# Designed miniproteins, single chains, continued (2), part 104

Each design is a single chain, and the fold is of that chain. pLDDT is the mean over its residues in the fold that is shown.

## One batch from the design tools (miniprotein)

Design m7604
Fold by ESMFold2-Fast:
Structure m7604 (fold): chain A 95 residues (1-95)
Amino acid sequence: MDEEAAEDVRRAYREGVPVSEEAERLVREAEKLDPEFLLKGAAETAKLRLEGYEEEEIIERLQKELGLSRTLATTLVLHALNSTDEQLKEFLKKL
């Protein structure tokens, strides 16, 4: 269970550490292993965030439906929460 690592990412965000940089690094590492699966996870995260689902609900759904680790799911959610609705819509259009 990656709950401690996920909490560290959340804490960094709240304390003003650039979570987008750390989140991007974790996303890029995951892309090296399975870029299609990560892209699917990122797309689902963007859709659920735009639909107004709460952070924890998105994390749980990504874990259950896509088999993402809690750390990676949390990273994707935090990256999406740090993005504007316009940025998320543009990301989905480019898919």
Scores: mean pLDDT 68

Design m7605
Fold by ESMFold2-Fast:
Structure m7605 (fold): chain A 75 residues (1-75)
Amino acid sequence: SLDEMVEKVKAELEEVISRHEDPTKAILSLQVHALALSSEGILQLRQQGKEEEADKLAEEINKVTKELVAEIEAK
């Protein structure tokens, strides 16, 4: 489901953050991985003819990415 895809992406992004002690490197790595995971998920959903779900996945990943960046910057 879309919710399961979003939760999996969030878990993968949290793991990426945990690999970096430097907040600048954590943010950069987070942004790069978020873009890659978004692109893969969008492509998969489009291949299934689920264009609306692809758009929603992009919006949810963008939201999660912004929230995680804000958490890192608040440290």
Scores: mean pLDDT 81

Design m7606
Fold by ESMFold2-Fast:
Structure m7606 (fold): chain A 70 residues (1-70)
Amino acid sequence: MEELLEHVKKVYEILSKPELSEADHAELLQYTAEIDSLLDREKALQIRKLIGQMYSLSLEEVLEKVEKLL
């Protein structure tokens, strides 16, 4: 749970930057792979959909939705 929430937080922080560096893109790939490894296929798909909506949600709302999915 806590490890998953930390990875989601890192993804949100990177996606909230005004410009993404190559290092930011590499970290995004790493953290999304870690999230996928912690969840079954269905839950991983739900988290991926939530990541796609991060621009319309606060960090608190994203973390709350992730906890409710688990």
Scores: mean pLDDT 75

Design m7607
Fold by ESMFold2-Fast:
Structure m7607 (fold): chain A 95 residues (1-95)
Amino acid sequence: EIDGYIEALKKMAETAIEELRRLGHPELVEKVKQIYEEAIKKLNELRERAKATPDPAEQQRLVDEARRITGEAADKLMSLVEEARRWAERQAALA
């Protein structure tokens, strides 16, 4: 379900942006937006291809690719937030 992946990724990006701002790293918000925009562009292309094809096997292949793209983007977003948390922890430990 490609629309479901698009919606999930949107919510993940919004959450990542809020968390990065809370952690004092608003400069990383641009990287989140870049990751999100690149993934959404690919997901929209896959969604249009899935609508255009009458082949169920091709539709399933496109859904599997959408899952892979969403997972890759989610991992990148989680990595940015985790790095920001570690920087905040190190700053607190050195104070």
Scores: mean pLDDT 84

Design m7608
Fold by ESMFold2-Fast:
Structure m7608 (fold): chain A 85 residues (1-85)
Amino acid sequence: DPVIAAVARRDLEELGFPEYAEKAASALEQGNFDEARKIVAEALIKKARELGFTDQAEKAEKYLKEGKYSEAVRIARDALAQAGV
């Protein structure tokens, strides 16, 4: 979905990850939703770790390694939401 790809690109660029933004948008445009979730999870985990949410980042990374991309995104996003991001 080009609209979802554009939103994902913008959000990741605003978090300071333009390279992740392009990769995630490309995956979404190709209909590769699992690859897009993996890329988004990696970017959100990196941001959570940079903001000091180390425990949440490590938990999300564990789910990422298990192929549970949606759960990894949820945990990392919850940490960023608590930081007002």
Scores: mean pLDDT 80

Design m7609
Fold by ESMFold2-Fast:
Parts: structure tokens; C-alpha cells; sequence
Structure m7609 (fold): chain A 149 residues (1-149)
């Protein structure tokens, strides 16, 4: 049923955004190369999770789905670009540039979360706000490591 498809896409969005949050929380404990692998895995999970969030919104309402897609497309563009920049910076040992990229991703996650909260998708909004916090915490940890070098 359409309700079962909606529930499936909601659960996948929440699971994938949660997986990305957990990966980013592990980032500070590793080497820069391990951190780069965690960011790349988080980037893939975020992009897939955002797609499921859009599908859930369309299944609920085509009008809400359009607004949700526009917000997710902006978020995905930032995550793809800045996630790639963070990975490249970590592999180059540029922890400050990696932190700046993660902060940009955090702001984009918060912006998507605000839109989804406005549409009534409180669960997805909460997951995006937790992701934004994990991205900021990861950026802060990298910035602190850069200052200690």
C-alpha cells in the first residue's frame, strides 16, 4: 500500500541519516585517512537518506513533496560538494579546510531540517538537526586538532 511505502521511505531516511550521524561522531578518534573514509561513507548515507525523505514527502502530498525535493536538492548539492572537499582536505592533512567543509554541511542540514519541520515531517527534521550537530562537533574536533599542530 502507499502507506507501507511511505513508512518504508521514512524508516530508510531515519536509518541512513542516523548512520551518517554515528559515522561523523566516530571521526575525531581516527587518523585523517580514517576520518576521510568515515566522511565519504557518511556522505553516501546522507545522499541516499535525503532521497528517501523526498519520496516519503511525495507519498504524503505531491505539493509537500515538491517543497521537500527543492530543500533536499539544495542540501544534496552542498553535501556532495562540501563532503568531497572535506575528504580531499583530510587526505591532504588540511584539518582546518575539512572543518570548514563540515560546518557548511551542518548549515545545509539545519536548513533542510527547518523546511521539513515546517512541512510537519518532525522525525526527519529531528534526524537532520542531530546530523547538523554531529557535523559541527566533528568540525570543532578537527579545528582543535589543527590548532594543536
Amino acid sequence: SSLDEYRRHMQLALSLLGQATDLLRALAAGTPAEAADLVERARQAILEGADHAVEAAYLYSPEDGKIAKEAADRFKKTVDTQGSNAVAALRAGDLAAAADALYSMADAARDMGDVYRGLGFVGIADALFRLAQALRDAGDALRARAAAQ
Scores: mean pLDDT 93

Design m7610
Fold by ESMFold2-Fast:
Structure m7610 (fold): chain A 57 residues (1-57)
Amino acid sequence: MSAIDALLEAAKAGDADEVRRILAEHPSPAIKSYLPFLEKEARLLGNEDLALVLRKA
């Protein structure tokens, strides 16, 4: 649960570097299930760097 909580918090903060770190350390199906939704939100907010990190994952 901690890794998912950290991912959601970093995504809300728009911290693409922290999101990238979390995805590299915790490549799990549960985390991957959040990626399409977080990418859509990042694009709607205009955060292209974050959207690219989430899309690449």
Scores: mean pLDDT 77

Design m7611
Fold by ESMFold2-Fast:
Structure m7611 (fold): chain A 96 residues (1-96)
Amino acid sequence: SKEKKEKASEKLNELFDKMGPEIEEAISKGHEELVEKLEEFIKEVNKILNELADEEFKKEVFDILRALIENLAELLGLPEELKERLLKLIDELEKE
């Protein structure tokens, strides 16, 4: 529904505004800290989507997160093992 999608988008924007600076700080601390903060972010996104989103919107958001993780991993030289850890988390949460 349009109303639920709008509420989900608003909550996702609020989460990004809160966690964006924390993710930027984690980038300066190193790969492990960044991955831990991204896992926290992904789990918080999943909570919002499970409350407010249908399966179609949840899939759309997780496809965007996969693209963002791939791009971030390339830009920051993230080890393949840590990238795979993040992508596996998304796959597991999408199946819920």
Scores: mean pLDDT 84

Design m7612
Fold by ESMFold2-Fast:
Structure m7612 (fold): chain A 54 residues (1-54)
Amino acid sequence: KRIEEVREKFRKDALAVGLPKEDVDRVIAENPSFFAGVLMREGVPAENVIKEEK
């Protein structure tokens, strides 16, 4: 799924700057709308991203 690519990139970048994996995973789980916004910037409609988060 396209949203998994965004999550993987965020996880990689956050771990590289020293954030714990547990905190990174929690942010991803608690902020689906934020990741919808990131995918919209990459040309994916928010409606499709929100459906994947449900």
Scores: mean pLDDT 61

Design m7613
Fold by ESMFold2-Fast:
Structure m7613 (fold): chain A 67 residues (1-67)
Amino acid sequence: EEELRREAYRRAAEILRKSGNTVGADIAERLARGETVPAPQNLDEDIAEGIALIVIGVELISLERER
């Protein structure tokens, strides 16, 4: 389960990096490595929330495709 979560974060980081959001990609990579993300500022909170939504979406899509 943690491995699946790490994979989802890694995929989110790849998507963000391709879109040019290097800050969001770095945060997602840190989460993929199991690191604690530092306390966010207001802008960072929006970025973190966006990453979380992408991760959840990727996890759900992967689960559906497996079936």
Scores: mean pLDDT 62

Design m7614
Fold by ESMFold2-Fast:
Structure m7614 (fold): chain A 107 residues (1-107)
Amino acid sequence: MEAKVLGAEVKLADTAEAILEAERELAEKFAEVKKPDNLALKALNAAYAKALEIALKNGKAYTVAWYENGEIVVEELEDLEKAREAAEKYVKEGKDAGYAAVEVEKS
């Protein structure tokens, strides 16, 4: 089955300006969620929101999100490769899925 694998891979500078820019970008991605029935984009936006939340606390986060029984499920993973593999697996299974990676760089 054909579903596009969508991903967001973001490196943030450890500065207030970079954090504010990432939060602004997240707001734009949430606006995209309101477009009609692009479930893969909605999954990507959920993965990115969770990854940004975790990375701002822990310095880095890798997430995957997919649709299961009409609901978005989000899972945190240990590295970027695992997040990509999980999204690819769900897409190959015919599910709408996306992954995200957010890393905060130390100055």
Scores: mean pLDDT 72

Design m7615
Fold by ESMFold2-Fast:
Structure m7615 (fold): chain A 62 residues (1-62)
Amino acid sequence: SKEEAIKALKEYLEQIKATLTGVNRLVAERDLEEAIEMFEKDLEKALASMSPTLRKKVEEAL
């Protein structure tokens, strides 16, 4: 479901905060936060604009 996909993205954001450092973490956090916001507004457009990694996480939760 959409709710489960959003939850999975938020859990992935927490993993990024624990795993990455510096510029790589900031870029990943920004991209993921933008993806979550877009997903809440328009699911189809969000999926089309997501990175392959984020799209896989969302598709597994849907």
Scores: mean pLDDT 71

Design m7616
Fold by ESMFold2-Fast:
Structure m7616 (fold): chain A 88 residues (1-88)
Amino acid sequence: SRIAAFQAALARPEVQALLAEYQKKLDEIRTEYNKRLEEAKQKGDKSAIEQIKKDYEEKVNSLRQELLERLRALGAEPLVEAIEKHTL
């Protein structure tokens, strides 16, 4: 079943390690984004706010693409499908 295939993929130590790495990197990107955005807002720098938002979007998209490629390389297709279904 799809559920069994998904659970089997999640149970792989290399998949769990990759997901943990992804979450840590995503949290770091979000933390940096929030700090930079708050500083730019306090300064009233609209150009900096626009650039910070663009940089954030590019970093998040790049990280997501790296995750999907690495999951595919590990043969974790059920996780790739789940992520694409719920994050599109």
Scores: mean pLDDT 84

Design m7617
Fold by ESMFold2-Fast:
Structure m7617 (fold): chain A 100 residues (1-100)
Amino acid sequence: SMEELQARLRELTAEAIRRLRALAARHGIPEDVLDALVGILEEATRRALADPARAAEYLEEMGRRMVELLERHGVPEEAADAVERLWVWLRTRVEELLAA
């Protein structure tokens, strides 16, 4: 159902934010960069909740914006790679959800 899909998207986003915060603490990502990354993730979620059929498209746009932000702030490669792995995980979970 649409309600089930929206609930699952909210759960995945909350988990992604939890993982992102833990990753930022582990790798020393600055708080302002973390806040901006969370904002990008929350915006993508709002768009996905409004139009779940296009959730994968919004996640791809989110991924591009996150990479640009990390590059702009000179985040170390190891930290940037960890954020990219989290994004790949989230994208895979959303694609699995949409494939059902």
Scores: mean pLDDT 82

Design m7618
Fold by ESMFold2-Fast:
Order: structure tokens, then C-alpha cells, then sequence
Structure m7618 (fold): chain A 60 residues (1-60)
């Protein structure tokens, strides 16, 4: 599934572990299926969620 791989790759690029990237990719795909989001919107959601997770870690 091209959307899953793109979302996972975006999360990995932001510095998440493979397990965290897989969880984000699954979450944004499930949300996209419910909302009808485009592939670009799904990838952007994954990137934003990953960046937020990394920033939260840096604040601790």
C-alpha cells in the first residue's frame, strides 16, 4: 500500500523509531479512510504527528 509506505517513511524521516513510525502510519491511514483525505494530506498528517512526538521528547 503506497500510502502506508509514504506515511511510514515521513515519520521515520522526523526521527521516530520503526515501531513509532508504524503506529503513526496505521493511525493516519485509519483517519484518512474515515475522512476521505488525499494521499498528500495523509503524508502531511504523518509528518506533523511525528514532529510533535519528537518535540515532546525534547521537552522532557
Amino acid sequence: NARYEAARKAALEEGLTPEEADAIAQSVLSLGDMTGDSDEEIIELARRAARAAVNERKSR
Scores: mean pLDDT 77

Design m7619
Fold by ESMFold2-Fast:
Structure m7619 (fold): chain A 75 residues (1-75)
Amino acid sequence: SRALAPLSPEAQALLDEIRKVSKEFDEALKNGDYEKAEELIKKMEELVRQLEATGDDVAAAFGLIMLAVAKIALS
């Protein structure tokens, strides 16, 4: 079940990397470094693609939400 199953170790590692990139993105925005923020979005997109490839739909949904929030923040 979606609510009861733990994340796979591979999906967990990818989510941890996405969280790190998301923190760097927030810092880039606070510093007005929009070029770095765009690079970090591309890195998040690549990590989300890898996360989707794991087949873990719950982890993929979390990654997609983080990416969507970052894209909205940069808009």
Scores: mean pLDDT 81

Design m7620
Fold by ESMFold2-Fast:
Structure m7620 (fold): chain A 86 residues (1-86)
Amino acid sequence: SMKEQLQKLLDKARQAIANQDVQTALKYLEKAKDIADKLKDKSLLQELIELTQQVIALAQQQNDQKSAQQGGILLAQLLNRLSQLE
């Protein structure tokens, strides 16, 4: 199911964050956003938002301004999407 695919991507993003791999985490989170947009699941969208915030913090810690900016754009898109959910 799409929900299982989304959860698997979020789990992979968590593993990448644990390994301090910002670029891999962002890749999985961006793929997760595409699925989350179709599911309209508020709880999974909130989980995606939390992981995106963690990736931004990690990118800032690593002085990776490009990844921090990419994560910030993703976060803004996710927050806007959350505001549109019923």
Scores: mean pLDDT 89

Design m7621
Fold by ESMFold2-Fast:
Structure m7621 (fold): chain A 78 residues (1-78)
Amino acid sequence: SDEELDEEMRVLAEQVGVAYDPSMSPAEFMEKLLAAAQERIAARKDPIVLAEAFGNKKLETVEELDAALEEVEKKLLS
């Protein structure tokens, strides 16, 4: 549901240090999240963990992050 997806996005944004802004387009927000998350991974900080909706997967590589965020973006743009 949109509600569960919004919660997921807020949690991910908090983990990567980006404030969730509902006034932004989904595409703009996803670009911001991707950039911040890639920086976090490159800095070798704690792994990003997606919630149960994505199988509690730890994102340890930029490729894994890109794939996960593309999937979320498709759901937001649908």
Scores: mean pLDDT 69

Design m7622
Fold by ESMFold2-Fast:
Structure m7622 (fold): chain A 82 residues (1-82)
Amino acid sequence: IKPSEESIKLLEQTYEELKKQFEEVKKRIEEGKVSEEDLETLQAARLVAVGLSSVVKGEKKEELEKLIEEIDKAIKEIQEKL
């Protein structure tokens, strides 16, 4: 596996992992079962997404920025419930 292809795969895996974590927390918010641990999970995911967005360009950067916006909205919803 070539370094550039490996970097792309790692970035895609990280993005998918962030989306999965966000979907799990979003489901818990909708069920009214959100916790402080979910807030910490989203805050950590946001930091990772921001870091990734600083090293990518174009379409992938837009996808990460959109995910960050969605995470920010979810964080606010959780903070209002806690």
Scores: mean pLDDT 78

Design m7623
Fold by ESMFold2-Fast:
Structure m7623 (fold): chain A 137 residues (1-137)
Amino acid sequence: AAAREAARILETLAGTIRDLITQALKENTDTAITLAMMQIAYALEETKKRLEELLPSVPEHLRPIVQEIIELLGKAVEALRAANTKEALDYLLQLMEKFKEFFRANPALSDAEKARGLAIADAAQAAIQALQDWLNS
């Protein structure tokens, strides 16, 4: 089902963001952070395309949340391409909140699947916030 597929796509993206930022912060170099941001931009673009293709099949009550996610993905990619890292991280935080909203509102997901999605989005938010702190140090 499209609602379940969308959840898997978002869970994968949140995990990718968490892992790439966490690894870059361990390396603690401008080069590692730049490479992580480039890899995140690619993952965001691929996710946006997959969600756009899936959108017509998404249940009507979830469609507005998915549309907001698609728009935020586009804004984050544009900010990353402009080397506007601080703006991009703000959009990524907004994305994690929308991912959590989607997981909570998605009746195709079991309670365990919702909990897993929320936990991964929370972990991604923590990684993004740690990167924001690093950029302000």
Scores: mean pLDDT 90

Design m7624
Fold by ESMFold2-Fast:
Structure m7624 (fold): chain A 92 residues (1-92)
Amino acid sequence: SMQQEMQALKQALEEALPKIEETVQYKKDHPDDTVGINKKRVDVSNTLAEQGAQLAKQGLGIASMTLTDLSRLAGLDPEKALEDIKGIIEQL
């Protein structure tokens, strides 16, 4: 159901939120640490992708697709991913 999709997505995003906030803050505090920034972006991306895969196995395809899209975005643009995640949580 849509309610199950929304609840699962909200829980997954709230669980990932601290990691992406930390990644954004780290990038702001250490803009020249390309290696450290890359490791944090990859970790957040992998976390979101793993959550998406878990929800797909439960039949929650909409939440899974959203997490997959956010996984890609977090790997490329963690600031935009943070804004999008906060916006989605607010609507759920």
Scores: mean pLDDT 88

Design m7625
Fold by ESMFold2-Fast:
Structure m7625 (fold): chain A 71 residues (1-71)
Amino acid sequence: MKITKAQLDELFAKLKKDGKVSFEDFKKGLEEDLGLDEESIERALKAFAVADKDGDGTLDEAEFAEFKKFV
């Protein structure tokens, strides 16, 4: 399956806490809210890791904008 930028924006808005989305919340959202297959989830999580410049396991709005370039 392919993820759209609109679906990612909706997911980020739903999951964000204090302007950030955790890796685990994002993975759960991809599985439960978007219904993605395992291959698409692994691809998205790999892009998440690249966009997570702080290495803290969360994406803020600026890092999430960078993540969207990979989908």
Scores: mean pLDDT 77

Design m7626
Fold by ESMFold2-Fast:
Structure m7626 (fold): chain A 87 residues (1-87)
Amino acid sequence: SAEDTGAGMVAAGVAGRPELAARYGKQATPEGMSKGARKLAEVTEGGDPEKAAEHGRKAGEYSQKGDVPKTAEHGAEAGRAAGLPAA
């Protein structure tokens, strides 16, 4: 699903794998990225769901523009806000 694709992209961004994050991003919408990041934050219980959703949305928007570095940056921030451990 778009939500699962978004979650995968956020996880790839946090892991420092910008090529993989960009590949997931081609299939993800900003809304899907936002929902995926929020869900990760809710599941981890140590994150900030609103901040994760905001960074997820921005990662999706930059992905649609083809901006791989900013997509990876916001994906990583979404993952950190979601409570995922640093790679």
Scores: mean pLDDT 68

Design m7627
Fold by ESMFold2-Fast:
Structure m7627 (fold): chain A 85 residues (1-85)
Amino acid sequence: DIEELLELLTKLHLLELMLVEEMDDETLRKMLKLLGYSDEEIEKFLTKEEQRKLLEEIEKFIKTLPKSWQEEFAPFLEKIRKKLE
């Protein structure tokens, strides 16, 4: 499903911005609010527990994609995983 793919890719990009690029929480909150997330949803998304669950869902989905896509995303998944250890 293309909607599921786009949602998961958006969440992967947000995790990368938070954990790898180290985007400040204020800028990230403003961006998430602009994207239509509620304050409660944003606070949940900022927790390491929720981020680990999202990473697991993203990894499961990416494994269903062609190998070329898996190889493209592997460096980002590795960086995010290390930040959540």
Scores: mean pLDDT 76

Design m7628
Fold by ESMFold2-Fast:
Structure m7628 (fold): chain A 114 residues (1-114)
Amino acid sequence: GDEDIALLRRLGETIIELASTGDEFAQKFAKKFTIKMAELLAEAGVISEEEAKELIEKANNAKTGEELQEVTRELVEKAIKSLKEGKELSPETILELEVLEGLALIVLSVVKLV
C-alpha cells in the first residue's frame, strides 16, 4: 500500500543522505544498509534474488558516495515498482525495514553531531 511505498522511499532517502556525506564512516554504513535492504527485499520476494545479487555486487564495487547513491535509488525504484504490481510486504518485513531505518537515522545523527 501507500504506507509501504512511503517506508521504502524514507529508508532509501536516509541511506542516500548517508552516502552523500564526505564522511567515510557514513559511507561505510550507507553501503551496509543498502546491502541489508536488498537482502530483506529479496527474502520478501519483492525483488528477485538475481536483482538483489546484482545490486549487492554494485554496492560492494561502489568507490564513491555518488555510485552508492545510484545503487540505492535503483534498489528503491525496483522495490516500489514491484509493490505497485501487487507484491506486498509482510508485517515481519515491515518491522525489519523500520529497524533498519532507525539504525540509519542513528548513524546520520552521529555524523551530523560534528
Scores: mean pLDDT 89

Design m7629
Fold by ESMFold2-Fast:
Structure m7629 (fold): chain A 75 residues (1-75)
Amino acid sequence: MERLERGRELLRQGRYAEALALLLPLVGTLDPETEAEVYYLLGQAHRALGRDADAEAAYARALELNPDFERAKAA
C-alpha cells in the first residue's frame, strides 16, 4: 500500500508528525494484518517524538491485531 510506504519514508526522514498525520486515517479501514503494521509505525513515530505512553499503546494494539508480528520480526 503506497500510503504505508510513504509513512515509512517519512519516519526514515525524521518527519514524525507528518507520518502520524498520514497513517492515522488508515486505522479502521484495513485488514487486521495491515492495520497491525500501521499501529507499529505509529508506535515508532510516537517513540521518536518522546511520547512513550502513546508508543506503548500503539505497539500493544499491533500485537493484539497480529500476535505473530513480533515472531516474524525475530525470524
Scores: mean pLDDT 77

Design m7630
Fold by ESMFold2-Fast:
Structure m7630 (fold): chain A 73 residues (1-73)
Amino acid sequence: PGEVYRIINSGNYSDNQREVLLRVIDQGGGVDDLYEILDVLNDPNATDEQLEEISKKFNIPLSLLRKAVKEAQ
């Protein structure tokens, strides 16, 4: 139970990236979901389709995901 919060607290994330990770946890996401999403957010070649899938799965605004990706680039 503490592992997901440890990941968020140990990383140097932007405000928008942190908000995305917190929303993933709020929607029932686990450690594997957090790592998969971080990989997408830190990938400069992440596609709109990948962001749309995350948006639908975790009920996160697509605009927030796009801001988080830009802050990682």
Scores: mean pLDDT 78

Design m7631
Fold by ESMFold2-Fast:
Structure m7631 (fold): chain A 74 residues (1-74)
Amino acid sequence: AAPALPAHGAGDLSDAALERVTADLLLQKERGLATDEDVLAALKLLMRRGAAVEAAVRIAERVGLPEELIEELR
């Protein structure tokens, strides 16, 4: 079987961590504490830390970013 290793700390996103990041970004956006551009910047930072493009896109879609900003992650 292909080895599925646990998250390696500083940049890895487990399913639980992805859910928490999604919830936090959504709440910040709903409260007016973060713009779509702020969320995009946070997702680009997560990708620089080793997050998969697909994970960042899924978070962006769940937070409700415009398609033009989601395309910047691809």
Scores: mean pLDDT 73

Design m7632
Fold by ESMFold2-Fast:
Structure m7632 (fold): chain A 57 residues (1-57)
Amino acid sequence: MASQETLEEARALVGPLREKNPKAPGGLVWRIAHGLAVARAEGDEEGIKAMEDLAEK
């Protein structure tokens, strides 16, 4: 479903998200990073907000 570019963006987001959320399981960090990359690629402002809120908790 995601393009190669979106997957590369998601991988780039994992590092910063892990730094911000060191207690989060790796699977959750990947899901947030992937969801954020997809939402950004689609211009889905609500999706971006939801993923950012999840990353803060």
Scores: mean pLDDT 72

Design m7633
Fold by ESMFold2-Fast:
Structure m7633 (fold): chain A 67 residues (1-67)
Amino acid sequence: AEEAARIVAEGLRRLGPAVSAAQAGAAGRDAGVTTPEEAGRVALKMIELGIASEREALAVAVGALSA
Protein backbone atom coordinates (compact mmCIF):
# COMPACT_ATOMS: atom_id res chain seq x y z
CA ALA A 1 0.00 0.00 0.00
CA GLU A 2 2.78 2.48 0.87
CA GLU A 3 4.77 1.77 -2.30
CA ALA A 4 1.59 1.84 -4.41
CA ALA A 5 0.62 5.19 -2.86
CA ARG A 6 4.07 6.60 -3.67
CA ILE A 7 3.87 5.38 -7.30
CA VAL A 8 0.38 6.90 -7.68
CA ALA A 9 1.57 10.22 -6.20
CA GLU A 10 4.46 10.32 -8.68
CA GLY A 11 2.10 9.57 -11.58
CA LEU A 12 -0.33 12.30 -10.51
CA ARG A 13 2.57 14.76 -10.09
CA ARG A 14 3.67 14.13 -13.70
CA LEU A 15 0.11 14.74 -14.98
CA GLY A 16 -0.17 18.11 -13.22
CA PRO A 17 -3.09 19.91 -11.56
CA ALA A 18 -5.72 19.22 -14.27
CA VAL A 19 -5.89 15.46 -13.67
CA SER A 20 -9.00 13.68 -14.97
CA ALA A 21 -10.59 10.72 -13.16
CA ALA A 22 -9.39 8.50 -16.03
CA GLN A 23 -5.78 9.67 -15.61
CA ALA A 24 -5.99 9.20 -11.84
CA GLY A 25 -7.37 5.70 -12.38
CA ALA A 26 -4.58 4.86 -14.83
CA ALA A 27 -2.01 5.92 -12.20
CA GLY A 28 -3.69 3.62 -9.68
CA ARG A 29 -3.67 0.68 -12.09
CA ASP A 30 0.00 1.32 -13.00
CA ALA A 31 0.75 1.04 -9.26
CA GLY A 32 -1.01 -2.36 -9.18
CA VAL A 33 -4.40 -1.29 -7.83
CA THR A 34 -6.86 -3.81 -9.32
CA THR A 35 -9.34 -4.59 -6.49
CA PRO A 36 -11.72 -2.47 -4.36
CA GLU A 37 -9.85 -3.56 -1.21
CA GLU A 38 -6.47 -2.46 -2.59
CA ALA A 39 -7.96 0.78 -3.95
CA GLY A 40 -9.30 1.61 -0.48
CA ARG A 41 -5.97 0.82 1.21
CA VAL A 42 -3.97 2.90 -1.27
CA ALA A 43 -6.40 5.84 -0.98
CA LEU A 44 -6.25 5.75 2.83
CA LYS A 45 -2.43 5.49 2.77
CA MET A 46 -2.19 8.51 0.42
CA ILE A 47 -4.28 10.54 2.88
CA GLU A 48 -2.25 9.29 5.89
CA LEU A 49 1.04 10.23 4.19
CA GLY A 50 -0.31 13.66 3.26
CA ILE A 51 0.24 12.97 -0.45
CA ALA A 52 -3.36 13.61 -1.55
CA SER A 53 -6.60 15.20 -0.39
CA GLU A 54 -9.66 13.03 0.27
CA ARG A 55 -11.07 14.09 -3.12
CA GLU A 56 -7.87 13.15 -4.97
CA ALA A 57 -7.61 9.80 -3.16
CA LEU A 58 -11.25 9.03 -4.03
CA ALA A 59 -10.64 9.91 -7.71
CA VAL A 60 -7.70 7.45 -7.81
CA ALA A 61 -9.73 4.67 -6.15
CA VAL A 62 -12.87 5.15 -8.30
CA GLY A 63 -10.88 5.61 -11.52
CA ALA A 64 -8.76 2.49 -10.96
CA LEU A 65 -11.90 0.36 -10.51
CA SER A 66 -13.83 1.99 -13.40
CA ALA A 67 -11.38 1.24 -16.22
Scores: mean pLDDT 64

Design m7634
Fold by ESMFold2-Fast:
Structure m7634 (fold): chain A 95 residues (1-95)
Amino acid sequence: MEKAEELESKGQEAYLNKDYKEAGDYFLKAAEILYEEKGPNRYVVELYREAGKAYEKAGDLKKAIEAYEKGAKAAREIGDEETAKELEEEIEKLK
């Protein structure tokens, strides 16, 4: 398995190339690996947010919502209610 940092770099490259679905998949996998290894932190929350944004640009609203929901949960686990609320507002915009 690849390291989370390598997956994030691949996600960024895919996003720049407008391969938004693949970018979302890379950011989501990076977030999930880091969450399992180190638990929730701000970096994990931001990777879930980037995954949601990438899926949104790809038109995959279901995956975008799932990524934002995971990000909001991680934000709450670290006491960041403001970021959790921002991610929930992004979910409501996609409905």
Scores: mean pLDDT 87

Design m7635
Fold by ESMFold2-Fast:
Structure m7635 (fold): chain A 55 residues (1-55)
Amino acid sequence: TEGLEAGRRGGLAGLAGDAEGAAAGSQKPFDTGTNDGRGGGIAGRYGAQEGGLEA
C-alpha cells in the first residue's frame, strides 16, 4: 500500500515535471537540458507503474 501510494505520487510529480519540461522546451528549441527534464518525467511515470504492480 505504501509502495502504491508513493509510486502514484511519484508518477504524478513526474507528469508535472514532463509538462514543465515540454513548456520550457517550446521556448528553447532542442535544448539538451529539456530532454533530460522529460526523461525525469517519464521515469516518474514508470515508477508509478512499478508501484502499482507491487501493490
Scores: mean pLDDT 52

Design m7636
Fold by ESMFold2-Fast:
Structure m7636 (fold): chain A 88 residues (1-88)
Amino acid sequence: SAAWQALAAAAQAAVDAELATTPVTEERVREALEYLRTVLGLTDEQLAAMREAMAEAGVDFDEALVRAALVARAEEELRAQYEAALAA
């Protein structure tokens, strides 16, 4: 659990650094949506409902979505590297 928490923290830090230097563009939002649909199985209807709810709450849905996808991908990459290191 401690190793997983450290990987999750590293993924979050990497995403924070990327979002500080790279803007949230329409292309990045589209890529994030495709990734989350593939990984989480979210429907377009569910995504539309979430977007409306977040807009009403004053939350930037596009930024939150890109962040979520980047974190999930970074965690997957770090886990793969960890598993490869153990196999070596």
Scores: mean pLDDT 74

Design m7637
Fold by ESMFold2-Fast:
Structure m7637 (fold): chain A 83 residues (1-83)
Amino acid sequence: MAAAQAELAARLRPLAEATEAALAAGDRDAAVAHLEAVAAAVEEHLRRLAEEEKDDPERREELERMLAGLPAVAAAEIAEIRA
């Protein structure tokens, strides 16, 4: 868990910084593109965790449920940026 979080954090940090810079500049299209990249990275991370979590069915179901909900969360965040 901790190692997987550190790996995800390292992948997301430059995208988060780019999103913040784009929002500060008023570039909503760039911010949306960076947020879409963040969503894709989170989706890949959750999919990998679900595939590897074979010893705990409850945890795997929770990860798969989070993965299934991710498109709606990403769409809501994108809508907020686009206003």
Scores: mean pLDDT 73

